# Ledger of designs, part 10: designed miniproteins, single chains, continued (3)

Each design is a single chain, and the fold is of that chain. pLDDT is the mean over its residues in the fold that is shown.

## One batch from the design tools (miniprotein)

Design m8316
Fold by ESMFold2-Fast:
Structure m8316 (fold): chain A 97 residues (1-97)
Amino acid sequence: MSEREKEFKNLVELLERTLRQVNELRKQGKDDLAVLTLESTAGILRMRLSVLKKLGLITDEEVKKLSDILNKLETAARNNDWKAAEKLWKELIEEIK
């Protein structure tokens, strides 16, 4: 497994774990906490992408594409458009698989 593949696998695991947490919070009616949880993970992901770029493991084009999806995802979640948020979350995971 390449260093890039290992790092991307770790990001997928983080995203899948966070999606489960967000969905559980929403099931409990804790939508505000679900948004905060998603935004916290988006912040971690942006920091990880910055590190991966500095290590030469991802391209500027990949960072831009992933950041664009993240920005749309956070906007959808803040608007309580959870159908759009779940679609964008899955698109984000598929881009880094």
Scores: mean pLDDT 85

Design m8317
Fold by ESMFold2-Fast:
Structure m8317 (fold): chain A 80 residues (1-80)
Amino acid sequence: LSPEVRAQDAANLRAALPALEKDVEEMKKKDYPVETLVNKSVAARILAVAAEIAGDAETAQRFNKLADEYDKIAEEKRKK
């Protein structure tokens, strides 16, 4: 990837964070299927890898934190 493409990808990934952070809070309030939570966790992990490739370790850490939150909600539902 060219440096310009990497910088643009990093910016786009950072711009997506606030919406996903709100989505995690929404998932805590509503009764969503475990499959939905697992799929969102996997998607967040993929975005974390994309952020690492783009050279934005901070954004990658934030996406991994979102994935961990989705996993936690899913595990709490599995116990019920």
Scores: mean pLDDT 80

Design m8318
Fold by ESMFold2-Fast:
Formats: structure tokens, C-alpha cells, sequence
Structure m8318 (fold): chain A 64 residues (1-64)
């Protein structure tokens, strides 16, 4: 839950700053941003990919 919130905030930041990024660019940038924000936290990359798919779908329905 806490991890999902931290990942979600990083994904939303990347999507906001890079609205034309590909799925792979969003993943790479999200991992980089998460590691900068939380250097001591182990990141579940599979969870990040799943949450990116959900966030992109949500952005297509509600782009604000």
C-alpha cells in the first residue's frame, strides 16, 4: 500500500513531465526517479510495470 503510493506518485510525475514518452521511457524514468527519491528502498520492477499500465489507462480516461 505504502509502496504502491510511492510508485504511483513517481509514475504520475513522469507522465506529467513527459506526456509523449513511450511505455519503456516511462518505466525507465520512473525507476530512475524512484531511486533518487527512495535510494534505500528495494523496488519491485514488475509492480512498477503493472502500475504504469494502470496509470496510462487512467490518463487516457482522465488526462487531468
Amino acid sequence: SEMDKMIGEAIETVLREHPHASREEVFRRTVELFRERYPDVELDEERVRAMIEQAIAAHLLHPA
Scores: mean pLDDT 79

Design m8319
Fold by ESMFold2-Fast:
Structure m8319 (fold): chain A 120 residues (1-120)
Amino acid sequence: MLEEEINELMRKLYEAAKAGNWEEVEKLLEEIKELLRKGGYSKEEIAKILSEMEIQAELAYAIATKGEDDLEALIEALKKGAEKGLKIAEELGAEKAKEELEKEVKKALEELEKLLKEKK
């Protein structure tokens, strides 16, 4: 069952991310990518899913190590996850997913940076 396999790999991926095991995160992302490809997902859909997972993995690590109130750590995690997600979209040739990710990340960063400035 594709859905059950992906859900189990996603759980393992976020646990590996929380532990700082980035080699395992990369391995699990490649396994998920292959399952999605085998399942008939488009390059646009695969790019969106994997980009979201990269962002969530970086955020999970930041929250686990710094806490959810560390806005500087969350901003850095979002930037790092977004860079990885954009690279995936570029490698797959998923131009629409790349454009959507750039817009969503820009809005999220503007919101977080505004909150950070209000605390200074």
Scores: mean pLDDT 84

Design m8320
Fold by ESMFold2-Fast:
Structure m8320 (fold): chain A 73 residues (1-73)
Amino acid sequence: SLLEEAIRALAEALGISEETARRLAERAKALAEAARSERELQIAEARWAIEAARAAGDEEKAAAFQEKLAELE
């Protein structure tokens, strides 16, 4: 499996045990899960920023935030 290959590669590269490498891989997975959740928050923030800019009459900022939203989706 890709995970098993990554664990062995990490253990060899760092000179650590496979058990230690496995724990590091599990932590990396948890961080990746958190990063994905953070992207959803960034999308929601971008949507609110667009509405706020439009409400303020700042069409240029609204357009910039809309481009940022497109990059996140």
Scores: mean pLDDT 75

Design m8321
Fold by ESMFold2-Fast:
Structure m8321 (fold): chain A 81 residues (1-81)
Amino acid sequence: SEATLLRAFGQLVVREARELGLPESVIAELERAGAAARSLDEFAARAKEIIRRAPQLSEEQKEALLAALDAYRASLLATLA
């Protein structure tokens, strides 16, 4: 189901954020965005805005997490085809 894929997407993004050493405040924002999102695209859009606007993150952390997010989204969308 899309709800199952959305939960998996949120979990993968949060895990990547923790591994990249993101602050817990940013991780909590990503978790809330995932819980509120109704689709993979809505979560991806909200997550990207959170990442891009976070002044605490290095450019390397932002680039790595945005790349991981796009890769996870593409992989999960392939399971719907």
Scores: mean pLDDT 85

Design m8322
Fold by ESMFold2-Fast:
Structure m8322 (fold): chain A 75 residues (1-75)
Amino acid sequence: VSEEELDREVKVALAEIQAAVATIAANRHPDDKELWKEAAEAYRNLAQVAREAGEDPSLIADYERKAKEYEEKAK
């Protein structure tokens, strides 16, 4: 495993953790619009790093869909 490959894997893993944590927080406090905004931002970031890592288009589309759903909840 190259340093570049490891860096991409770590970046995706961290983005996945951030998205999971933000989603858990928003679900525990569903009336907090700021938490839904953070969850949407985390999924937008995850979609971007997944795209950069060459992940499946269907997985990237799912992340983008979740980001949009959470953006609506943040309004």
Scores: mean pLDDT 82

Design m8323
Fold by ESMFold2-Fast:
Structure m8323 (fold): chain A 100 residues (1-100)
Amino acid sequence: KEKEEEEFKKALTEMLNELLEKKINVELAKKALEALEKGDWEALLELLLEMAPEIAKIEGVSEETVILQLEAAVYSFIDPEKAKELLEEMKKKRAELLAK
């Protein structure tokens, strides 16, 4: 739904502005904001994945959690089928890692 897309864009904008205020990955954060304004979801996702470790630190979650949330959210707007495939692949990889 369009309201979910608007809320996600707002949340991303707030997060990227926090990175800018803390002077963390300033160049990547600026490029991500530009991609978000252009609606370039693929470029935005690539930039966000590069910043995933710093985002995880700020949000207080694991890097894997941030990567999954970002991929699922972005692909849910551009390719829902791909989002589902990515989530299933990530669940399999985590299950294999946690099994030992």
Scores: mean pLDDT 72

Design m8324
Fold by ESMFold2-Fast:
Structure m8324 (fold): chain A 59 residues (1-59)
Amino acid sequence: PAFSDWSVDQVAQFVLRNVNPPLDEAEQAALRAALEAAKDAAEMQRIGLSFAHRHATPL
């Protein structure tokens, strides 16, 4: 998905819905901190996909 108009909350919710097993509290905090430090939407997308791929089995 395109993240250009997405808030940190929207990106975080998207990642949380697509991660199995669910992120724990520390992992959720790390995701949010990384998204808040992101300089643009492309970096937010890379961060979100990185977290999703680490915690979900890719097809």
Scores: mean pLDDT 67

Design m8325
Fold by ESMFold2-Fast:
Order: C-alpha cells, then sequence, then structure tokens
Structure m8325 (fold): chain A 67 residues (1-67)
C-alpha cells in the first residue's frame, strides 16, 4: 500500500531521503528514475511499487515521508 511505502521511505536516513527526492525530481526519463531508486538501498519489489506510481505520485510520497 502507499502508506507502507511512505513508512519505508520515512525509515531512510534524512540525507538519503533528500538525495532520492532531488534525484527523482531531476530525472529526465524512467531509466534515470530507476538509477536513483536503485541507489536508495530499497528492494527490487519496493522499487517496482514506487515506479508503478509514476514520478509525480512518487514525489508526493517522498514529501510525505519527509514530514
Amino acid sequence: SEEELIEKLSSLPEHVLRALREGVAAARDDEELLRHLATSGLSQEEIDALRALGRERLLELLDRAAE
């Protein structure tokens, strides 16, 4: 669920979450987005779930996780 993904993202160190948010926001295509997600330490299943949301929704979840 999105709430489970938010909880997972909120468990990342603050600097990792910030770097991921900046990388996702700056990503020009799906391949760049995947590279940033892969460096976060998340599992492939978590990466696939976040990718399926699309860039805009993923940014919303990252912003909520930073609260």
Scores: mean pLDDT 79

Design m8326
Fold by ESMFold2-Fast:
Structure m8326 (fold): chain A 94 residues (1-94)
Amino acid sequence: LDIEKAVEIAKRYADLFLEGKTEEALKRMDEAVKKYREMAKKYPDLVESLGEKANEAYLKAREELMKRGYPKDIADEAARVGVYEALAEYLEKL
């Protein structure tokens, strides 16, 4: 799991909200969460082993977005989904 990749994904989601592309952001976020759930069912032990790194990526992404002036709710949700997408991509390549 690449922490910097999770942060960059989170920034892209937050930027979609800032640009008023709410429908696109919500659709992409829903797709990312669904992929994560699928991969988590296939690789539960690997998801558990990555929990510490996932939490680190989430906290870093959230703080970065908040420092850039994004509202807390947007920063929190974008960071969470960014980590899910990064995890799903990592697991898909196994």
Scores: mean pLDDT 83

Design m8327
Fold by ESMFold2-Fast:
Structure m8327 (fold): chain A 93 residues (1-93)
Amino acid sequence: MMVELKIRVTFKKEPTEEQAKKLVEVIEESGGKVKNVTVVGNDLYIEAEIEEERLEELIKKLTETAKELDATKLEIVAFKDGEVIKKEVISFD
């Protein structure tokens, strides 16, 4: 069953096109579908959907990739039928 994802990645400065592309690639390689990508200041917002059983592996890969891209924070909220089923907040040094 599909879950809807709202992902926010915070950087020290405005995120680059390359940083956005790498995060999108991780989602797509994990079997997710990216619906929207928006930059607001130092925050990158990604809206996506993924099969529920793939969610844990995606969170792991997004965490690793965000850290490699020098993100300061990663927040993932997963929704099922309009309700929050998971919220992950990870801060990097």
Scores: mean pLDDT 87

Design m8328
Fold by ESMFold2-Fast:
Structure m8328 (fold): chain A 79 residues (1-79)
Amino acid sequence: MKELLEAAREIAEKIRNKDVEGLRKIAEELRSRGEEALIDAYIMATYMVEKGITDEEELLKELERIRKLAEEERRREAE
């Protein structure tokens, strides 16, 4: 949860600045760390900014959806 929360703050800041390149850069860095769920979050944020979606509520809703999917995947691995 902590990593996703930090990602949400950073993504929101990049969206306010319309910094698509910054979002892509962070996604590439997270890929090197094996943070797959966070990479998906940054990719989705990049897509939303390119589409002109700058609503933080919509972004947070999408990030929570990704978090739940990642948690479901971890539970499947534990089964």
Scores: mean pLDDT 64

Design m8329
Fold by ESMFold2-Fast:
Structure m8329 (fold): chain A 100 residues (1-100)
Amino acid sequence: MTPEELRELIERAPEEIERLLKEGKISEESAALYREIVEALKRGEPLEDLEARHARALAAKVLGVPEEEIDEALLEELKATNELSPALVAALERYLAAQR
């Protein structure tokens, strides 16, 4: 990922978080976790490490389901709704691929 791509991702994430929160798709707790990730990215933490640590927990909170229920089918449904950031989707795909 280029510095420009990372900057665009950081800029888009807050807007996505606020949109999901306004639509009632995520809780204030999920929004707080997302904002923490954005702030860590602004500090220069590697995106891959950050995504791996938070991807499953964030998806579970966004969907209101147990972490154990996060699977390929649910990820495809989320991608269709555009309710998650591209970075979070990529992190979940990587996580689920590792579980195969």
Scores: mean pLDDT 64

Design m8330
Fold by ESMFold2-Fast:
Structure m8330 (fold): chain A 70 residues (1-70)
Amino acid sequence: MPSPEEIVEETIERIDELLRELKEQGASEQEMMDAMSLLVQEAAERHRLTPEQVLEIANAGMERIEELLK
């Protein structure tokens, strides 16, 4: 069974991959934010993530969106 830390890392990687693909397709900041939020919610529900873990994933996703939009 993956550890909670592994689940967080894998979810961050999946978000990074998704956001990169969306950026290549010309997605807006809002579309990227919506997609990231959906993945974070799905991971939190499926894996019973703590609020701290959810915040860690969300912060990583937001940082990535900022990098892609620069």
Scores: mean pLDDT 82

Design m8331
Fold by ESMFold2-Fast:
Structure m8331 (fold): chain A 80 residues (1-80)
Amino acid sequence: SMAAELEEIGRKGLEIYREGLQATRAGDDEKAREYAEKILAMDEESKAAFLRVLLEERARKQGATEEEIAAAEKKIEEMV
């Protein structure tokens, strides 16, 4: 399924994002830039999948409802 493939791509993007965030927090500008470039180099469908997974996880950590997460997903689809 394409949806399952995009979900996996999104999760891999999230992992890259987390590594970049850790590098940024550590003041490793070179490493942070490397990870940012990896995200930016993704095709549009992969970027959309990554952003969806990122916002879903952040929303769940902040205690968002499933309805709020669904609204955020719709907004992401409109942006990409």
Scores: mean pLDDT 75

Design m8332
Fold by ESMFold2-Fast:
Order: C-alpha cells, then structure tokens, then sequence
Structure m8332 (fold): chain A 75 residues (1-75)
C-alpha cells in the first residue's frame, strides 16, 4: 500500500503542475488516473478537488460541481 500511496502522490503532483501551467485537459486526465488507480488513497480527495478545479477552468461547471462534492465525500 505504501508503494501505491507513493505513486498516487507523484501523479497528484504532476496533475497540480499541469494546472499551474494552464494545461487543464491534461490535468483532468492525470487526476482521473489517480482516482481510477488509487480510489482509496489518502490523495483521492485532493485529486477530486484538482479535477473540479480543472473542469471549472475549462468552463464545465456541472462536472466541476460533481467532483467538488465527491472530494468532500471522500474526506
């Protein structure tokens, strides 16, 4: 599980870096990969929050709200 947590942390870091660069579609892809691969990870709520932020930047407000709610539920 420690190896999975490390992988989730690294992927989350990549997604956050993509958000900072304005690469929102790539950030969505990376954050989804964290949630698909590591759904029970302690990083899953933060990945869902990052996904909500990326969708908000893309103008997809319905998707952003969905992932923001999921982020709260995963905490």
Amino acid sequence: KEFQEKAAEEALRIGKNLLDKGLYEEAVRVFKAVLDGFPDSKYAPEAADGLAQAYEKLGKTDEAEKWRKLSEELR
Scores: mean pLDDT 79

Design m8333
Fold by ESMFold2-Fast:
Structure m8333 (fold): chain A 92 residues (1-92)
Amino acid sequence: SVLEILKRQYFYHFGTDELDESLLKKFTDEDLKDPVKRAQFLTAVMYEVTKKGLFSEEEIKEYLKKNVNLSDKTVEEIAKEIAEYLKLLESR
């Protein structure tokens, strides 16, 4: 159910449901200060990690280190934010 929600949000932002990891590498720390670009980035990362079954902060952080060109501080902040958000989506 979470995966289907994220797939629809991804399609809304990017016009496709096909994940492109090269897209994540195009985001900069400055891009993430823009609310629209931040929402696009967070949706893409959440969709990819959920599809791969990565839900912990540590797993998400390792995924980001391999797939983005962001500062270490931004990677840690985003990994924590996504892990907490996914935990809320899975809570009953």
Scores: mean pLDDT 80

Design m8334
Fold by ESMFold2-Fast:
Formats: C-alpha cells, sequence, structure tokens
Structure m8334 (fold): chain A 62 residues (1-62)
C-alpha cells in the first residue's frame, strides 16, 4: 500500500499528470512500459507485482 502510493506519486511527476490518472494508467497497463519497469526495479518488484499493488492502493483510497 505504501509502495502503491509512492509509485503513483513518482509516475504522476514523470508523466506530468494527476496522481489518480497516473494510478489508473499503471493499474490498466496504459503507462509506458519503460516507466513501469523502472518503478518495479526501484521497489524490488516485478512489473506485475507493481501493477497489483497500485490496483490495491486505488481500490482502498478511491
Amino acid sequence: LEIGAEAVKEAAKELGISELEAGIRLATGTAPEELVERLAEKFGLSPEELRKLVREYLELNY
């Protein structure tokens, strides 16, 4: 959940969009693959694990 929040914030900053839109793009696989791979590596996760944590974060907070 904390990782989900941080990933959403980082993606929002890099893409220049809102945290909610960044979270949706990460969760639905519409974010750039390179960004997903970098964020997954940063948090020690696979891209699939990162997307799952972001989906869980969105479900609990939105």
Scores: mean pLDDT 80

Design m8335
Fold by ESMFold2-Fast:
Structure m8335 (fold): chain A 71 residues (1-71)
Amino acid sequence: MVTITVPATGKTYTLSPEEFQEKREEIIDEIVAAKAPVLIEANDFWGAVVARELIRELEKRGVPAVFVPKK
């Protein structure tokens, strides 16, 4: 699973890798609209892959992203 937290809005997204892939652009657009740093957590291999892809896309669009492994 992947957990994305946007502290500025208080919003948290917890999705399976498959569900996130389907809604990827929608979630990214919402995060970019907030123009705030995000925290990304992944607890498995597939979630880590999704987290890295998301971080790259957010950085490309000017949003700071921090990967938080586990905990």
Scores: mean pLDDT 73

Design m8336
Fold by ESMFold2-Fast:
Structure m8336 (fold): chain A 82 residues (1-82)
Amino acid sequence: KELEEKAKKHRELAEKYRQEANDLVQKMIDYRNQYLAALAAGDQETADAYRKQMLDYRNKASEAFKKYLDHLKEAKKLEEEI
């Protein structure tokens, strides 16, 4: 019963971080599109600003995805012990 509750908490945390990672990836894509549009317009200063935002969100998405995988792995391990 306690192992089931711990596995459930890890599943809930994994789902939370999966959703956060997806949202951060979407923001990264949005900034990438703005970066490409600025490059096409010849606005290098604006392009550099959007590139910086894109890389920042890429890093945040990577961190959220790692937390998702860590919690998913722990949930599966606990579920196998039930």
Scores: mean pLDDT 86

Design m8337
Fold by ESMFold2-Fast:
Structure m8337 (fold): chain A 68 residues (1-68)
Amino acid sequence: SPREEQRARVREELRRVFRASAEGAPQEELEELLRRLQEIQDRATTLSNAEHVEIATEVEEEHRRELE
């Protein structure tokens, strides 16, 4: 469904941003990843604000566990 596709895209782009940041990626790379994330989030018109928060929280928690 479009909703599941949008959820997957947002989750994937968030994971890329967190990983690149943790690995100390160059500023230019981080800016490009953040630009892509914003574009994907803006196009995710089927997702509610609550779903965006849920996905971000899940990805942040996954990333935090990986750093332990």
Scores: mean pLDDT 83

Design m8338
Fold by ESMFold2-Fast:
Structure m8338 (fold): chain A 93 residues (1-93)
Amino acid sequence: SDAAEIEARIAAIRKELEKLADKKEKEAQARRELGKALLLILEKKDPEEAEKHAKKALELAKELGLIDEKEYEELLKEIEEVKKLMEEELEKE
C-alpha cells in the first residue's frame, strides 16, 4: 500500500459517508459520529478512533432503517480497509 491508495480510499469513504448524511435528513445522531470520523480520516489521525466513529455512524443508520444490509457491509469493509492502510502508512516511517 502507498499514500496514493490511502488517499483514494479516504476520498471514497468520505463521499459515501457524506451521501449517507445528505440522503437522510433525519439522521442527526449519526451526523455527529460521521463528522468525527471524517475529521480524523482527512487528518490521517487516530485510525482506530476514526474507524470507531465511522462504524457508530453506520450502525445508527442501519438501526434507524436508513441504509440496507448491503450498503452497511460495503461501507464497513471500506472503513476497515482504510484503517489498515493508515496503520501501515504510519508504521512505515
Scores: mean pLDDT 74

Design m8339
Fold by ESMFold2-Fast:
Structure m8339 (fold): chain A 81 residues (1-81)
Amino acid sequence: MSEAERIERGIENMRRFVEENKDKFSEEEYEKLKEIVEEAERRVREAIEKGDLKTAREIMDEKQREFVGLYLRAQERRAAE
């Protein structure tokens, strides 16, 4: 698997996770997670098309951190309720 394919697969895994666990999020949490995935896909695709794998990696790392942080916060909030 190429590095570009690996990054794109990571984004697809994030999207599938959000869709498969939609009922575990509030409407606002779901929309924010979906927005993170959509922005990651758009920006990563643009960077890959330009041959800029460094930027694609940086975008993926940033968006993955945002995704995980929001997901964990959502889980903690629901566990505390």
Scores: mean pLDDT 82

Design m8340
Fold by ESMFold2-Fast:
Parts: structure tokens; sequence; C-alpha cells
Structure m8340 (fold): chain A 64 residues (1-64)
């Protein structure tokens, strides 16, 4: 699945989902590898950054 996603801090990017893993590519070209912990609802994922261990929520804005 591919989607446009937004963090709670307003960072937007393209989210690519592959099983329990995801990759967020921001508009500036930064790539963040993520682990999907929980799907909270149709539009909201709880994820962990594989680099920092930070847990945060992503909002799915639009499916691509």
Amino acid sequence: MRARARTSTGVEGVLELDGDRARLTTEGGSVTELEILERLDERTLRVRSLRSGTVFELEIVEEL
C-alpha cells in the first residue's frame, strides 16, 4: 500500500507499507524506516522509528 501521510508535527510524506514495516519519504527526500505497532483506525497508525525507537502516530491523508 502507498499513501500520503502526516505526522502530528505536520511533516508530510509518502508512506509505503510492506507487512509490519513501513517507509516514510518526506517532501525533502528524507527516508525513515518504521515498524507498524498498531492500526488505531482506518486513518491512523501507531509506528516506531527503527533508528530512534520513538513511537508516534501517522495520519493517512490519502491512499495512492
Scores: mean pLDDT 81

Design m8341
Fold by ESMFold2-Fast:
Structure m8341 (fold): chain A 78 residues (1-78)
Amino acid sequence: MLEKAIEEALSKLDPKAAEAVRKLLQGEEVDLSTLSLEDLQNAAKELSRVHEKYPSPEIEEALKAVAEAIAQQRRAAL
C-alpha cells in the first residue's frame, strides 16, 4: 500500500525530481538545489498527500528536506 502510494506520487513528478525524492526516502543525501522551485513544490504536494494517508518517518523527513530546499530557493531569488 505505502509503496504503491509512493510510486503513484513519483509518477506525477518530473523524472529528475522523482529520482531525487526516491533517494531521500531511502535516506540518501541528495542535492535538491538542482531542482526548480516548481518541481520542489510539486514534490512537497505529492509527498504531503502520501503522508496524510500513510504517516511514516521517512516521508516526514523527505518533506522537511523538500521544504528546506523551497525556502533556500526563495531566499536565492532575492
Scores: mean pLDDT 80

Design m8342
Fold by ESMFold2-Fast:
Structure m8342 (fold): chain A 91 residues (1-91)
Amino acid sequence: MTIDDVYELLKEQLKKLEELGILVSANLSVSRDEKNDVETLTLEFTTRTDGDLISVTLTITWKNGVVTVKLKRKVEGENAHEEETETTYEI
C-alpha cells in the first residue's frame, strides 16, 4: 500500500466524519523529501462528540522500506485523557 493509497482512504473517512456533522477541523498533508528518501503523511483532525472534544494526530512515515505509524489522541471534556501509540513495521 502506497502513501497515495492511504491518503485517499483517509480523505474518504474525513468526508464521512464531515457528513455526520461532528468534524470541527481537519488537515491532511503529504511531505516528500527526495534527498533523505522519506515520505510523510500527516492527518490532524478534531471532532466533537457529546460533551467531549477529541483531537487526533496521525503521522505515517515511509523510510528505507520501514513504515512508522504514530497516533496521538487527546480528549478534552468530561472524559479527559491523552494517549500516544507508535508502531513500526517493515514492507
Scores: mean pLDDT 80

Design m8343
Fold by ESMFold2-Fast:
Structure m8343 (fold): chain A 94 residues (1-94)
Amino acid sequence: AARAEAEELARELLRKLEEMFKKTLEDIKKILEENGVKQEEIEQIEKDFEEEAKELLEEVRATLEARIAADPAAAIEHVRALLESLEEGEKAYE
C-alpha cells in the first residue's frame, strides 16, 4: 500500500516538474523573441534547455525510486512536502 502510494506521488511530482520546465522554456522564448534574438539562436537555446531538463528529470526519478525502495512511508512524506512547496511557489508567481 505505502509503496504504491509513494510511486503515484512520485509520478505526480515528476509530471509537475516537467510542466514547470515547459512553462519556463516558453517564458524564456517569449523574452528572447521580444528582444529580437534570431530564431536560430532561440532554437539552440530551446534544445539545450530541453536536454538539461530531461537529464535532471531522470536524476530526480532515479533518486525517488531509490528512496521509495528504502523507505516508502518516509518517501510519501518527502514527496508530499515537495508537492506542497511547488504549489506554494506557483501561488507566489501569481
Scores: mean pLDDT 82

Design m8344
Fold by ESMFold2-Fast:
Structure m8344 (fold): chain A 57 residues (1-57)
Amino acid sequence: DKEKVIEAAKKHREEVQKMLDNKDLDGLRELAERIKKELNTKFSVGQVLLALIEAAL
C-alpha cells in the first residue's frame, strides 16, 4: 500500500512540480483524490497529497 503511493508520487513528480509552481492547490487535491481512488489505498487524501509534494521537492 505505502509502496504503491510512493511509486505513484514519483510517477507524477513533474506534474506536481508544475502545479506547485502555479500554486494550483485545487489541482493538487484533485490529483491526490484520483490517486487514492485508483490505488484503493487506506491513506487519506491528505496523506497522498503530502507524499506527492514530498516526492516533488
Scores: mean pLDDT 81

Design m8345
Fold by ESMFold2-Fast:
Structure m8345 (fold): chain A 105 residues (1-105)
Amino acid sequence: AAAKATDPPVLTASWEADGKTVLVVQADLRPGESASLSLTLKSTAETTEVIAQLLRDTRHVATATKTLKLGETGTVVARSADGSVLTVTVTVVPGDPNWATSMAA
């Protein structure tokens, strides 16, 4: 019995802002990359600002920001000084109680 399949690391998270918007975030990490991702979401009635920060040893090494409108999907890319790249895909949706079902396809 040898199970040796290591799936690539994937970060998936959701937030509800002001009960009107569900923010869905997906991020792909390179296999073997050891890093921390910090995501900050700032929502207004019209837009959501997505701030992606790549951290190494508690130090901030890369930042990327993108402003999205409701219903928009955007990609935010953070690059570290060592050439590591973190790509975060964000979809801003109206408050969807079944966001996990929407994401699972």
Scores: mean pLDDT 55

Design m8346
Fold by ESMFold2-Fast:
Structure m8346 (fold): chain A 84 residues (1-84)
Amino acid sequence: MEPEFELPEEKRARLDAAMAAGDVAATQRITSEIALDFADHLVRLAKEGKIPREKALEALRGMRAGVTDPEAQARLDAKIAELK
C-alpha cells in the first residue's frame, strides 16, 4: 500500500500480539487506530488526485463496516462525508 502510507511496525506487532493472545479489546483498538491512519492517507491521496475519489470512498466504507469502536466509526463517517 505504498507509495506514502507506512503501517508502523510497532502497530502491526501490537496487533499480531493481541490477536495471538485472544485479546479482543486490544485487537479492536489497534485495528481502529490502523483504519483511521489508512483513512487519512486515502483522503489525502483522493484530494491530491492520486486515486479516484470513488475508490477512496469504497475503501473507507469497507473499513467502516469492519470497525467496532464508536469513536473510530464516527471519524470514518466524517472522512466518508468529506469525500462525498
Scores: mean pLDDT 75

Design m8347
Fold by ESMFold2-Fast:
Structure m8347 (fold): chain A 69 residues (1-69)
Amino acid sequence: SVEERYKRIKAGAEVLLEVTDDPEFKERIRELMKELEKAVQENDQTKVDEIEAKLRELSREIARKRAEK
C-alpha cells in the first residue's frame, strides 16, 4: 500500500538525517520528505517512486562524503 511505502521511505529518510552532519544534505533530505508527503496526499505513485529513487541516490552521496572524510 502507499501508506506502508510512505512509512518505509520516511523511516529511511529519518535515518539519513541522523547519519549526516552536512547541513546541505539535511536540507535536501527535508525537501524530499516534504515532496513525499505531498505526493502521498495527491496519490501520485509515480512521484513517490521518483522521490524514493532520489533518496537512494542521496544515500549513496552521503556514504561517499563520509568515506571522503
Scores: mean pLDDT 81

Design m8348
Fold by ESMFold2-Fast:
Formats: structure tokens, C-alpha cells, sequence
Structure m8348 (fold): chain A 87 residues (1-87)
């Protein structure tokens, strides 16, 4: 099972960041990728505590997240842990 979290660097309301994560998880499951939703973090230190130091970080603009689902899926196929850093 793959692990996924969001780093909310864009300063979105926490509920909006959580809804983005939920939509990404649903879309990845439709693509045959089994992902565990680890939630939203507000700092790189929280992300390291949650996922560990061997986490792949993918920086993506909020408006581009759903447009980058194929790229996100490829990253998760090649890594057990992914952090989406929203800006």
C-alpha cells in the first residue's frame, strides 16, 4: 500500500486541502493504485514525522493537482511514499 500526504504550503483553508487530498486518493484508486490517506501537514517537519526521510516530494500548484494525476500516479508506482507540496 502506498502512502500519500499533502503539505499545504499554499495557505489554503485546511478543509479545502483535505478535499483536494480526498479527490486525489479517489482518482488514484480508480487508476488501480492503493493509497493510504495520511492527511494534511503544515510544515516539512510534520511531513518528515508522518512519512519519514525517504519521501518523494512533488511540488504542484493547487489549480494543477487534478491535471497532474497521471504524473502523481507514476511517482506512486515508483515510490512507497509521496508528499504533494501545494503552492
Amino acid sequence: MKELAIYNAAGLPTEQAREILKKVVEELKKRGIDVKDLGVVTSPEEARALLGPDTVVYQVRVEDVLKRLDEIAKLLKNSPKLLLALY
Scores: mean pLDDT 84

Design m8349
Fold by ESMFold2-Fast:
Structure m8349 (fold): chain A 95 residues (1-95)
Amino acid sequence: VEEEVLELAREVDKIDPQAGIDAIGDTVARWADEAKDFDVRVALSVALISLAVQKTLGGTAEEAARNVITALKSLPEEERQKVLEDIAAALRKLV
């Protein structure tokens, strides 16, 4: 999961932020639409893409991904699941 999320962040970092936002949004919308039941992997990917969009405010998607992974690992399992679901729901509203 962590390796996959970081790989995705590096792919996002290669995209022009302004041109890439629409492409990221479309990809995330497809992931959210296809995920009938959220698994942790999908929720992490959604959270990563949400933070990658913040790249326009400074920083890299990889750095944002590392911060999210670190924060999630510090939470109890119940809190972690809720945070992932909240991030996924917020991102689905943006897309």
Scores: mean pLDDT 58

Design m8350
Fold by ESMFold2-Fast:
Structure m8350 (fold): chain A 65 residues (1-65)
Amino acid sequence: SMSEEIRKLLKEVEELLKKGEKVPRSLLSRLARLMGVSVGAVRRALKTKNPLEALERLGVRAVTG
């Protein structure tokens, strides 16, 4: 399901951020598509003080609708 795929991708982003690693463009594009938002929206979420929380808020809209 879309909700399971979003959670999987969010976990991958969380692991990359914890390692101080760059999130690949392909992962950002896939997340944006599944969440129904632009890649720019995902990138803006990553630039917030709480990037994981911002991404989870985007994901919650997609999985709890």
Scores: mean pLDDT 75

